# Designs tried in a protein design run: designed miniproteins, single chains, continued (3). Part 14

Each design is a single chain, and the fold is of that chain. pLDDT is the mean over its residues in the fold that is shown.

## One batch from the design tools (miniprotein)

Design m8457
Fold by ESMFold2-Fast:
Structure m8457 (fold): chain A 85 residues (1-85)
Amino acid sequence: LPEAARATAVAAAKAAVEAAKAGDKETVKKIIEEAEKAIEEVKTLPLPEEVKKAIIEALEAAKKAAEAALAGDIEKAEEIAEELE
């Protein structure tokens, strides 16, 4: 589960970088919104606290990558995506 969440977060971060490079700011904003929704959903799941923390950390990293991409800092967004991988 945490590994699957990390893979999803990596995919989201990479998608945000590609969307930003294409000038598609709307897609980047959607990725940020979906990451925020996923974080709130994880908080309500009946999982051990350590598992929740790992999933939230991965999603928060994806959100930070998308926020950097939206701000035009593609280099920082790519660094975060690589770090998460």
Scores: mean pLDDT 81

Design m8458
Fold by ESMFold2-Fast:
Structure m8458 (fold): chain A 69 residues (1-69)
Amino acid sequence: NEKDILQTAILEAVKAGDKDEAIKLYKQYSEKFPEPAEKNEILAFAVDAAKELKNEDIAIALEKLAASE
């Protein structure tokens, strides 16, 4: 399932601290799954993961990207 693969890839990029890859993958996900509920679900998981890792830069970047949609 492409949705599950992209969600896993986003979370792995966040856990790796790869901000550029996390942003790129989230953009790909939001283009393929544009419904607000689907975007909000993965955004919440990704931001929570970034905050648990205390990676404020990734959390802020993802929140800002979502707000621009």
Scores: mean pLDDT 79

Design m8459
Fold by ESMFold2-Fast:
Structure m8459 (fold): chain A 86 residues (1-86)
Amino acid sequence: LGEEAGEKALEGGKEAMKTAFEKGDATSGTAAALLGIGAEFEARVLKNYEGAARSAEGLRDLAKELGSEKGAEKAEEGRRLALEAG
């Protein structure tokens, strides 16, 4: 569950990053990638599932703002799985 939470957050980050770069927003794309990577690292390496859930929540909100429905969905799935792992 914890590793799966990180994997879903990373997938969400990739989808949000893709949408941001397609819109020419490299700053938001980089932020989405870092939030996804951070959530994955917190879940898999640190076993900090509360931190992973917070990073995934931030990613979900950023993905929604960017219009990445798929990114937001994956990030929310990662957030839920992180909370279940903690």
Scores: mean pLDDT 85

Design m8460
Fold by ESMFold2-Fast:
Structure m8460 (fold): chain A 83 residues (1-83)
Amino acid sequence: EQLKQELINKAKEELGKKAREETKDLVSRIDEAYKQSPEAAEKAREELEKKVNEIGQEFVDTARKIDELYEKLKKLLEELKKS
């Protein structure tokens, strides 16, 4: 349990840092675009939405991989205990 939680926490920290860096740049671009035109601001918002969805999918995929790995390790430990 502790090992699984540590793995999840580390993955969340790494992905969280990446998400903050990538979305921070896009948020800054939206602020700049609002000073130029409504069309530029709309395009920047579309880029941010796409990026947020990509990051969200990366979080989902990472969580799934951690769960799959943990279940495989748990099964292996159960089998080793019986052998």
Scores: mean pLDDT 70

Design m8461
Fold by ESMFold2-Fast:
Structure m8461 (fold): chain A 71 residues (1-71)
Amino acid sequence: SLEAVAELGRLAAAYFKTHPEVSSQELIDYLRAHAPASAAAELERLAARLAELDTVDGDIVDRILTGLAIG
């Protein structure tokens, strides 16, 4: 859902405020720990895209989430 994508974006943005660039696995672990159960499907779609990358930043994550929101 768009609401789930927005919540994942909010959580990622909060993480990037203190960690401007992180390993994809670190972000995935953070999101799994903090995302609501209602976002689980969108989280696993995001995690699959993040697993293609070694490191991520806010710009990369925003582009992926935009793609997920469009469908």
Scores: mean pLDDT 82

Design m8462
Fold by ESMFold2-Fast:
Structure m8462 (fold): chain A 63 residues (1-63)
Amino acid sequence: ARRALTPEEQARVDELLERIKTGTPEEQQRAADELSELLARHDLTPEEQGRVGDRFRAAFAAR
């Protein structure tokens, strides 16, 4: 997709963010890498990338 994530891809993002909150440091790093690859494949706008980045930082800060 060029702009928006599909519902399936959005569910994947939510799963990866949950792994970041609850996982071990190794699982958190793997989830972060997979999330970055997924987002890079979808040509998100810089604004949308920033919003996902904020959620990612919040997930790390919460743990």
Scores: mean pLDDT 71

Design m8463
Fold by ESMFold2-Fast:
Structure m8463 (fold): chain A 82 residues (1-82)
Amino acid sequence: MEEAEIIAEIAVQEVADDPELQALARAALTAARNGDRAAMEAHLEQFRRVAERRYGPEEAARLTAGVRAAADAVIASLEAAK
């Protein structure tokens, strides 16, 4: 398993107890795998807003940073494969 997929799995597990956040994290990672940066950013922003509403700004920033790091790692892995 590539490093990017391990980071992605960890990010999704961080929100395992929140199905909406888990779905948004998976959507952002799917957009990243498809090279659709605009869709990735849209899903990350929705994830941040939902997380902030439920867990507050500090936890939302932490969780969103984890998903963003995973998405960026996926994009970097795709670029390295070219």
Scores: mean pLDDT 80

Design m8464
Fold by ESMFold2-Fast:
Structure m8464 (fold): chain A 62 residues (1-62)
Amino acid sequence: DEEIEKKAKKIDELLKKKDYDGVAELFGSLSSEERKKVLERLSDEIDPASVSAAMLLMMAKS
């Protein structure tokens, strides 16, 4: 899905820049299914701990 691909690229860029606020905002706009698809498309350079931190920040903002 092209939309998921574009969102995954944006999240990948934000994670590389350590913009966890931006990642949390984008994850918060996605459904659980969409988040799963985005996680599949993240680059190998992304630390899983960074993804976890952003998701926790998203949940804290709820």
Scores: mean pLDDT 75

Design m8465
Fold by ESMFold2-Fast:
Structure m8465 (fold): chain A 68 residues (1-68)
Amino acid sequence: SNEELIKEGLEVFKKELPEEVYNKIKESIESEPTDERKLRTLLGLLELYARETQNEKLAKAVEKLKEK
């Protein structure tokens, strides 16, 4: 489910991201009105962060979540 994917993504990425970045992502997601939009926002922000920081491990994790 989208709810489970959001929870899984947030738990994984909390370990990979600085606390400041994680908190901004969580706030942006919580502001979205539907689980579908929350998931889309989560994946978009994490993909952007992975690209900007050249974090291949995070990029692969985002790709895996998108394929579910």
Scores: mean pLDDT 77

Design m8466
Fold by ESMFold2-Fast:
Structure m8466 (fold): chain A 115 residues (1-115)
Amino acid sequence: MKILIVVVGDVPAEEIRKIKEYLDEKNIPYVIVHISRTPLDIEGVVHLDPSRGAEDLPRLLKLAKGADLVIIFSRDPSYAEGFKPFLDLLGIPYKFARTAEEVIKIIEEFLEKNK
């Protein structure tokens, strides 16, 4: 089981750290990708620049296709909407979350359903 969390736009670093700590404590394999013009200084988070879409999108696509669960995390729904048509066209199933607590809840529900 492998979880991909795609963080889009500006979110507080502490919320990303909370998600990472939860996944690390549970020993759940994951990748966290942050799509933003400004990188966050968080260990283990993959930064992708939206201005480099042609270079970075193939990597994101491979990560999404290899994941059992894809979660899009954004404080602003408009940032997620720009990414949604791309995932819909590729037929990649995903869940949307607005807070770290919603991300954790989606993960817990997925784990319970797949026991």
Scores: mean pLDDT 74

Design m8467
Fold by ESMFold2-Fast:
Structure m8467 (fold): chain A 72 residues (1-72)
Amino acid sequence: EARAVGEQIAEAIRNRAPDAELAALEAQARAVIAAAGTDPADPAVQAAREAIMEAALPALREAAAEAGVSLS
């Protein structure tokens, strides 16, 4: 589920989805992380965050490069 949300974020970014759709996907990502746990040190919480980021990050980097913005 976490990875699936990250993949949806990646597709939305590549498809230049409106900000409202990206905000809704961000809310879904937060809900998935919250469902894994509330402790940021919990391995399940870290795994959920990493799965979302790994799926979304390539699309974010691609969009940032096109816009001339550096993501570090």
Scores: mean pLDDT 74

Design m8468
Fold by ESMFold2-Fast:
Structure m8468 (fold): chain A 91 residues (1-91)
Amino acid sequence: HMMRKLAEELREEAIKLLDKAYELAKKNPKLKEVAELAEKGRRYLKAGSFLGAATYADEAYRLAKKLGDKETAELLREARRLADRAFELEL
C-alpha cells in the first residue's frame, strides 16, 4: 500500500531525470545514442517496468560517461538508482 505510493513517487522523479537527460543529450549530436536510450528508459517507466527503465538508464549512463558528458551521466545515474529502488519496493 504505502510502498506502492513511494514507488509511484520514485517513478515520477526518475521520469523527470530521464527527461532532463534527454533534453541535454538532444542538444549534442555526439550524444544521439544517449538520447535514444534515455527515451527508451522513459517509455519503460511510463509502462510500469522499473527493471527495463533501470537497464536503459544504466546503458545511457555508461555511454554518456565514455563520451565525457558528466552532467548527463549524473542525471542518468540518479534515474537508474531511483528505478532500482522502485523495483525493490514493487513487492
Scores: mean pLDDT 84

Design m8469
Fold by ESMFold2-Fast:
Structure m8469 (fold): chain A 63 residues (1-63)
Amino acid sequence: LVEEAIKRLREEHPDLDERAVRAAELMAFEGLSAEEAAELEGVSVEEVVRTAYLLRDEYVKLA
């Protein structure tokens, strides 16, 4: 389900930074804070939060 949500996110938003997608996955499914995920992947906190919101939207559509 997580893998399918990420696949859909990439298909619907092909312009997203791959690092932001990975950071959003860490935040949404592994329980990291937005700040921790952003630091780990080298992206802004704002990009992580925005991408995590989009990822959650795709996940909810599958559930």
Scores: mean pLDDT 79

Design m8470
Fold by ESMFold2-Fast:
Formats: sequence, C-alpha cells, structure tokens
Structure m8470 (fold): chain A 67 residues (1-67)
Amino acid sequence: SSEVEEYRKKIRELLEKYKKEGDEAMKKATEEYSKRVSEHIALAVGLVEGSGVMVDGLVEEVKKERE
C-alpha cells in the first residue's frame, strides 16, 4: 500500500520534469516559429508591396496565427 504512494511520487516527479521540459521546448518553438513566419510573410509582402492593401492583410493573418 505504501509502495503505491512511493511509485506515485516518483511518477509525479517524472511527469513534472517532462512537463517543464515540454513547456520550455514549446515556448522556444513557438517564439522561433512566430518570428520566422513573420519574417517570411514580411518578405512575401515586400514582393507584392505595390498593392498596399495586401500588406496589412498578410500582417494581420500572421498576428492571428500567433494566438
């Protein structure tokens, strides 16, 4: 019976470790992805800059994808 609590404790510690590592990886991946997507869209917008209305539309789309 007490051994069950010991196993539960060990599993919880392992899950907390994985969650923390996962959260850190997710945060970094999200920040890097968002930055790269924004840069890529900015470059694409630059190629079609002659139509100013499209610039704001593409930028807004990228911002929504971040959420």
Scores: mean pLDDT 69

Design m8471
Fold by ESMFold2-Fast:
Structure m8471 (fold): chain A 93 residues (1-93)
Amino acid sequence: KEKEEKIKKLKEVAKESKEKLEKAAKEGEEKTKDNPKVAEAIRKLREGAIKEIEKLKKEGEKNPEKAEKYAEKIKELAEAAVAQIEDLVEDAL
């Protein structure tokens, strides 16, 4: 039961992190629509980050005792990706 609770929290963190990243990427793409190179960079960054989040989630599900560490890595990865998207948007404006 404790393993199930840790996995549930890991899945929730991954879902929230993906939603936050998707929102930042959508807003960034809309702001940079007149710069196709930057819009493409944001799209690629979002896709790569989501793929890595899914990979970390899968590893955490395989290692429930480390699920909290994987959840933290997912949060850090999502925050870093959002910051990179914001930097790309700022540089394009």
Scores: mean pLDDT 85

Design m8472
Fold by ESMFold2-Fast:
Structure m8472 (fold): chain A 90 residues (1-90)
Amino acid sequence: MMPKLSEKQRELVSRYRKLLQEALEILKKTYLGEIDPEEAIKELEKILEEMKRILEELKADPNVPQDLKDMLEDGLEAFEEQLKHLKEGL
């Protein structure tokens, strides 16, 4: 069993993490009043949808460690919960 991710798998994880950073930046700007909450919600939904696609590809790959899949899925669920709270606060 290989303990290292392939270059393709690493690229997918890197893209997922970059999307997560973009989502955090949007949340930060929303809390600072620099972006309209309704516009922020639309951008966050778009980012979460893309993250879901990447996670689906990673989950379909049997060579990706289960612990990594679980960690990324937990992170996605936490972000979906934050987005739900933002929508309910509107």
Scores: mean pLDDT 80

Design m8473
Fold by ESMFold2-Fast:
Structure m8473 (fold): chain A 83 residues (1-83)
Amino acid sequence: SMEEARRLAERVAELAEGLIEQVKEMAKKGLISEEQAERLIRALERAREAARRLARGELSLEEFLERLAEVDAELERLIDEAK
């Protein structure tokens, strides 16, 4: 349902916002580079935008899940590069 899709979108947006704040704190503490932080934040912002578009009915659930899979792959690559 559209209501279930909206709730999913809201939860994903909130999780992405929380992760962005954690990434900013990690960069401040020198645990990751500024370049790594910028790339991680960019990927998370794409997840937030996909969630907002799902909530507005501008993306199908299938398109949203494809966008999340792309973000997840980018986050995994960035984490591996940080090791």
Scores: mean pLDDT 82

Design m8474
Fold by ESMFold2-Fast:
Structure m8474 (fold): chain A 81 residues (1-81)
Amino acid sequence: MEEEKLREELERKEKELLERSKSFDPENEEQSLEMQLETLLLRGLMTEEEVKEFRAMPKEEQEKWLAEKAEEIRAIAAADE
């Protein structure tokens, strides 16, 4: 089914992106942050309003928010295994 294929492909890409993201240095935090926001937006896991609010948040809150979303994505990917 098309839905199954799209889900599987997205999960594979997300796993690769997540693993690469974990390897990033703190210096590359801004790049990782922007890539994560774009990925979440493209997947519909985040709204335009949430992106706007996230951009307005201080760095500490941004880190917490990203960590929470990363865990949600990881849990979804793991659950499909």
Scores: mean pLDDT 66

Design m8475
Fold by ESMFold2-Fast:
Structure m8475 (fold): chain A 75 residues (1-75)
Amino acid sequence: SEEERKEAEKTLKDIIAELERLVAQTSDPQLIAEAKRLIEEAKKVLEDKSLSGFEKSVQTALLLIRYAILKKELA
């Protein structure tokens, strides 16, 4: 649905922005590398015109889980 697409795209943009801040503020090269990888994957999902709103929501949920794990490792 269109609403699912909008919500997923907003969440993806938020994840990208947060990870870009983490990269700018973190000196740990492993965490920087992982954050950059996650940013690239999030950008691919955001820019993929072939994905339905539901498919983008699923991919976004998976990226959120990985983001949560990365944040715990940073702490």
Scores: mean pLDDT 84

Design m8476
Fold by ESMFold2-Fast:
Structure m8476 (fold): chain A 62 residues (1-62)
Amino acid sequence: SAAEEAAKRAEEAGRAAGAGASGLTSGWGVLQTYKEGGGPEAAERAGERGAAASRKSPPSPL
């Protein structure tokens, strides 16, 4: 369904954005754990953080 596909796209984008914002700025440990064992709950949280940062403007590499 459209809602399900939208949710999957949001999760994927959120995961990528969240991993970048958290992992690349703090350390790879979080990124690896996130990618390997991060669930939807963790991805959603990190996604919100990354999405919020991206909303202002595309952050250039630190």
Scores: mean pLDDT 55

Design m8477
Fold by ESMFold2-Fast:
Structure m8477 (fold): chain A 100 residues (1-100)
Amino acid sequence: SVDAVVAQAEAMLQQAEDDLAFAQELFEQDPRDPANVMQIQLATMSISANALVIDRMLEKLRRDNAPQSVIDRVQAIRDRVEAIGREAREITDRAIKLLR
């Protein structure tokens, strides 16, 4: 259902927020620990994967002739996940530079 798709997108946004918070905590604990850098990279990849799944949800909502208000809501969630992904990528890049 349309409502189930919106709820799933919101859950994926929450997961992305949790993944970013986890990456931030690992960076603050020890940005030079290779194990922490690996976990930060995995969190960043998870956020990117969630953005791709939400893109597929948007395609399905359009195919199912969902109301424009619902499409706009899921698009806003997708845009927020992308912004979170950029923040996570910046943390990843900073961590990689510190390993040099």
Scores: mean pLDDT 89

Design m8478
Fold by ESMFold2-Fast:
Structure m8478 (fold): chain A 78 residues (1-78)
Amino acid sequence: HMVTKEEVIERLERIKKALEAGYASLTPEQILKLVEEGIKNGPEKFEEAMDVAEAASWAAEGKTLEDIDEQIERVKKE
């Protein structure tokens, strides 16, 4: 339940990987299906599905790979 700086960086790096993989172009229905499959296939797959959902949310806000790189660097400097 505690969030560390390292955990935030790892989360952002996973979101970046999902954005690079093109998951940002998924529809809300496709994202929900991935989350459901993640729940069924265990905690690791659930975390992967949540990272994909976060990446799609970032893209929906008009955020880019540059924005996530900036956020990672900002967190590292703090």
Scores: mean pLDDT 72

Design m8479
Fold by ESMFold2-Fast:
Structure m8479 (fold): chain A 113 residues (1-113)
Amino acid sequence: SKQDLYDKIVEVLKKAFEEISRILEEEIANETDPARKEKLRQFLEDLKSFFEKTIEGIKKAIDKGYDPKTIVEELKNLFEEVLKQLQKIVSPETYERIKEVFEKALKEIEKLV
């Protein structure tokens, strides 16, 4: 059903966001520069807002009968934009960890469609 597809996609995205939030909170905790620490906190809050809007957008797209493959392509594009901004802000190690979380989430969602 449309509800089952939505619930499964949202579960994957929530788990991915929880993991990304933990990784970013580790980077924030280890940051000694107050200005960089504040930028990382701001970015984490922006990501929370972005994630909530993404979930709402997916629900609306599924309710309207959009092709699930189109939803996957849109998510891929959104994740690529987030990763480009993230690469400028976090350490290379944190960037690679978060990139892997996004790639795993996309692969799991692709299996659902």
Scores: mean pLDDT 85

Design m8480
Fold by ESMFold2-Fast:
Structure m8480 (fold): chain A 84 residues (1-84)
Amino acid sequence: SFAEVKAKVEKLAEEFKKKVRKAIETLDLDSTLAYTQKLYEQLMAEVNALTADLSDAQKREIMDIVMEKLREIGELIAEKMKEA
């Protein structure tokens, strides 16, 4: 159960990063930021739903995975901002 939740969250986070990369390649900066915000809200809603019945320790472990992926995405956005 927890291993399945962890795998689903990792997959959702990877799809989020993939969509942000596509936005960076195809959209201007303002549109990229707006789309990234929308995707972030969708990701957090899905993660919260998937983790609702987990222990505090398990929720923390899942949030560590999410935060690491958000750092990677933040680096991609920072590179896009240099082009503005």
Scores: mean pLDDT 85

Design m8481
Fold by ESMFold2-Fast:
Structure m8481 (fold): chain A 70 residues (1-70)
Amino acid sequence: SSLKKKIEELEQKMFELDKEISALTAEIQRALAAKDKDKVQAYVKKHSEKIAEMNKIFREIRKLVEEIKK
């Protein structure tokens, strides 16, 4: 039960990160259209950091799911 709750908490965090990633993608597209290189660089950096966090959480969820199935 505790492992299931931890997975649910991580899934909620992934859902929040997905929204942030989508918002950053839109901001990158707007900055590119405006030819604002400084904003593009800043948003791309934030985007890559959020993608890395998403991938880490995904790996944690997979490990916990495998542990429950044992």
Scores: mean pLDDT 86

Design m8482
Fold by ESMFold2-Fast:
Structure m8482 (fold): chain A 80 residues (1-80)
Amino acid sequence: MQLTNEQAAEYFRQHLPAELLPYVDKYIVPQLEQGLDAVTAARATLQEMKALVANPNDANAKVPPEHAQQLVQVLEAFLA
């Protein structure tokens, strides 16, 4: 899927609840600013969120497992 950074941001705004939008700014937007394409940034973020879902007791995780699960669902749908 070929999407611009703006199209990717709009997809997440439409498919994520407002409380999860800050995670887009924290995990996806910095990768896009580093020159990664939206698909690559989404795949990297998906892998990180899946790791957090697999280890919900990680003391360094700043994303609750329920939020990580919702992000995984939306990221998988985006990459489909």
Scores: mean pLDDT 73

Design m8483
Fold by ESMFold2-Fast:
Structure m8483 (fold): chain A 69 residues (1-69)
Amino acid sequence: MDVTVEQEVDFLVRRIRTLPPAQALAVIDAVEAEVRTRLEQGQISEEEAAAMLARLEALRAEIEAREAA
């Protein structure tokens, strides 16, 4: 469900933003790996996985941009 996935990702995004950049990126990598594993095991849909991964990639880009600035 889009709403449930969006809420979970929003909560994670907020939490990750409170971490130092290096730790935030490590957590993003770990969560992305978990999402891919769940997709491979059929625990989540391709649509749900794509939505979560898109939000995590956007967060990674935001953190990298702030470090590069």
Scores: mean pLDDT 76

Design m8484
Fold by ESMFold2-Fast:
Structure m8484 (fold): chain A 79 residues (1-79)
Amino acid sequence: SLVEEMARFLQELVEKATGIKIPFEQARRIATLVLEGDYDKAYEELKRLLKEQGASDILAESAATAAVLALRRRAAEAA
């Protein structure tokens, strides 16, 4: 499904940018928020997850912003 494809894409983006491996279920939840147009909630949830995994505020904000933008572009491409 598109949500599973976007969840895996999110996991790859985050790991490449930060070295952090986010669980698939959490990635799927964030991907669902992006597909529903709830970008602010997707951003805040991803930022929280990255900070819980030890990312600095700057790294979490930067990575979450970039990842949500990439997911938005992918969702638009699939529509």
Scores: mean pLDDT 87

Design m8485
Fold by ESMFold2-Fast:
Structure m8485 (fold): chain A 51 residues (1-51)
Amino acid sequence: MTKEEIEEQKKQLRDAYLNNKDYIKDGKVVKVDFSRVPMIIRQERLLEELT
């Protein structure tokens, strides 16, 4: 798995979250469209917020 690929996926997720600011509140991601990206990337994003 290439880091550049992960970065692009994370960027897309971040853009989706920012598009719907209601999805991100105090670093909380609850209503995110997981169908857009693999669960791995989603889990990484959630883990980052938890950490």
Scores: mean pLDDT 54

Design m8486
Fold by ESMFold2-Fast:
Structure m8486 (fold): chain A 112 residues (1-112)
Amino acid sequence: NDEQVENLMASTRDERVTRISYLATQIRNLIGMAQSGASDEEIDKKLKEIEKLIKELKLSPEEIAEALRLAAQMVSPEAQGPLLRAAELARKGDIEGALEVIRDAALRLRHR
């Protein structure tokens, strides 16, 4: 089983990295929208798009956590802490909690 899993991981690495990077980019874009003064309605719409994307890409909790850590490297220091906390929640399977942390961070950023 381990040899077959490693071979499948090697053959699908580029596809996995592409899906993770795409999710990370969407999270970064949400933070950028918040910093540019996007409305609550625009932020909620983007969060729903991200939630739908996670389901469509069939990402594991570990892959979602990796995307959040990658997004944290692409955003301002003020957003990094919340994204790393969201990554820990996602890794534990608490995707709803991770999305709430992202929402709270986005709403706080537009008021600063």
Scores: mean pLDDT 81

Design m8487
Fold by ESMFold2-Fast:
Structure m8487 (fold): chain A 99 residues (1-99)
Amino acid sequence: KEKEKKLKEIEKRLEKLLAQIEAARAQSREAGIEAIRAGIEELERYLEIAVKYKDKKGLILIAQTASTLANEAKLLGDEELAERAEELAKRAREEVDKL
């Protein structure tokens, strides 16, 4: 199914995204912050896809990943990115509750 294929692609990308952020943090704080920002933008796009397909599993994974990015942003001292990621996680959880 097309839906299942897209969900599996999202799952694989989220795993790769977290690894890329970890690698960027190993380079510098600034690289880590930039990687988290890019990750949040990617999660925002995935949220739209998960909402469109009413994908509960995808929404849960997006919420979990966004919460992880929020914690990483806090550790790097970027509270604005942390709040953005927390809001994204909240939106994903609210969409799960609508299903």
Scores: mean pLDDT 83

Design m8488
Fold by ESMFold2-Fast:
Structure m8488 (fold): chain A 68 residues (1-68)
Amino acid sequence: KKKEAEELIKKAEEISKEEKDYILALTLLSLGFSEEEVKKILESIKSSEDAEKVIGEKIREAAKKLAE
């Protein structure tokens, strides 16, 4: 519902100062990740210049675990 989506958006914005990062954060939060886990992934983005590769791997692995 929109209520949950808006709450996730707010959390994503607090975690990420950049809109590109907050979209990713929102996706991770919607998958059931905690704010701490999302922050960890975003930190990997900041640390890695090729963040998309790291993100893809992390999301895929975590999504598989969540889907099971």
Scores: mean pLDDT 67

Design m8489
Fold by ESMFold2-Fast:
Structure m8489 (fold): chain A 103 residues (1-103)
Amino acid sequence: SAFVAQAQALLDQLLAATDPATIAALTQQIIDLIAAQTDVADLRAVYDAAVAAYEKATDPAVKRALAEIALAAGKKLLEHSDNVTEAIGRVLRAIGMILDLEL
């Protein structure tokens, strides 16, 4: 989808980002895209892309941003998905990713 392609391009930029202002701006752009999306397949794809990016990231600030993006997508899945158990699992995983960075 065009949405997934746009989100992936922003995620790729976020993975290459080094300055806090760029990380914050890209994070907000991706979260705003997620907030406007209602398609469950697109939300799952962006969630999965954010988690995959988190596993590749080495910068803690970028990892935190990706975890927050995954959380936003997971919360949006809870609103629109018929598979509530899957959506809850995705939200809990994203929370776990954030908590791992705070320890």
Scores: mean pLDDT 88

Design m8490
Fold by ESMFold2-Fast:
Structure m8490 (fold): chain A 85 residues (1-85)
Amino acid sequence: MLLKPKELLKELLESVGETKDKVTPGELFYYIGKYLVKNKLIDSEKKTIDLSGTLLGELLGKDSVDLNDLSPLVEALKANSEEIE
């Protein structure tokens, strides 16, 4: 399955070096992980991802995500991508 990121998600992925128009789900999650690390968004003590003031937070409409439940993140990434096969 290939995913074509929509405009805002495409911009976010390009910020961490992914310039392809089409990505696999594994590549998508890999580059989102790079974005989280680059911007120091993971709070390992609270088990949360701080999204306040980020493009990713704008995509989700949330200021934080629980590391024990990444479903909102996965759903938002899929909603901002077009499945092409």
Scores: mean pLDDT 79

Design m8491
Fold by ESMFold2-Fast:
Structure m8491 (fold): chain A 94 residues (1-94)
Amino acid sequence: SSEEVIELVEEMLEIAKKMAEGEIEPEEALRRITELARRALSLTDDPEIQNLILAMGIGAQELADNIDNPEKVKETLEKIEEVARRAIELARKQ
């Protein structure tokens, strides 16, 4: 359902924010985001939403890879937030 996709995308974003703030270990954050992304991908046939969910996963990996660089963490998180907003917008139109 569209609402479940939105909830999963919002949870992925929240975990990415917690990783950026040091509230969750990067490996654990990536594991959880990957599981949420797989669930979200199974709930939508929209290729644009699927591509945005995949882009969030890539962004989360880049955030984890640069966790010791505060400027890169901020830049990457802002990109993940923009991708998440777009995915939510498209899911709401279904």
Scores: mean pLDDT 90

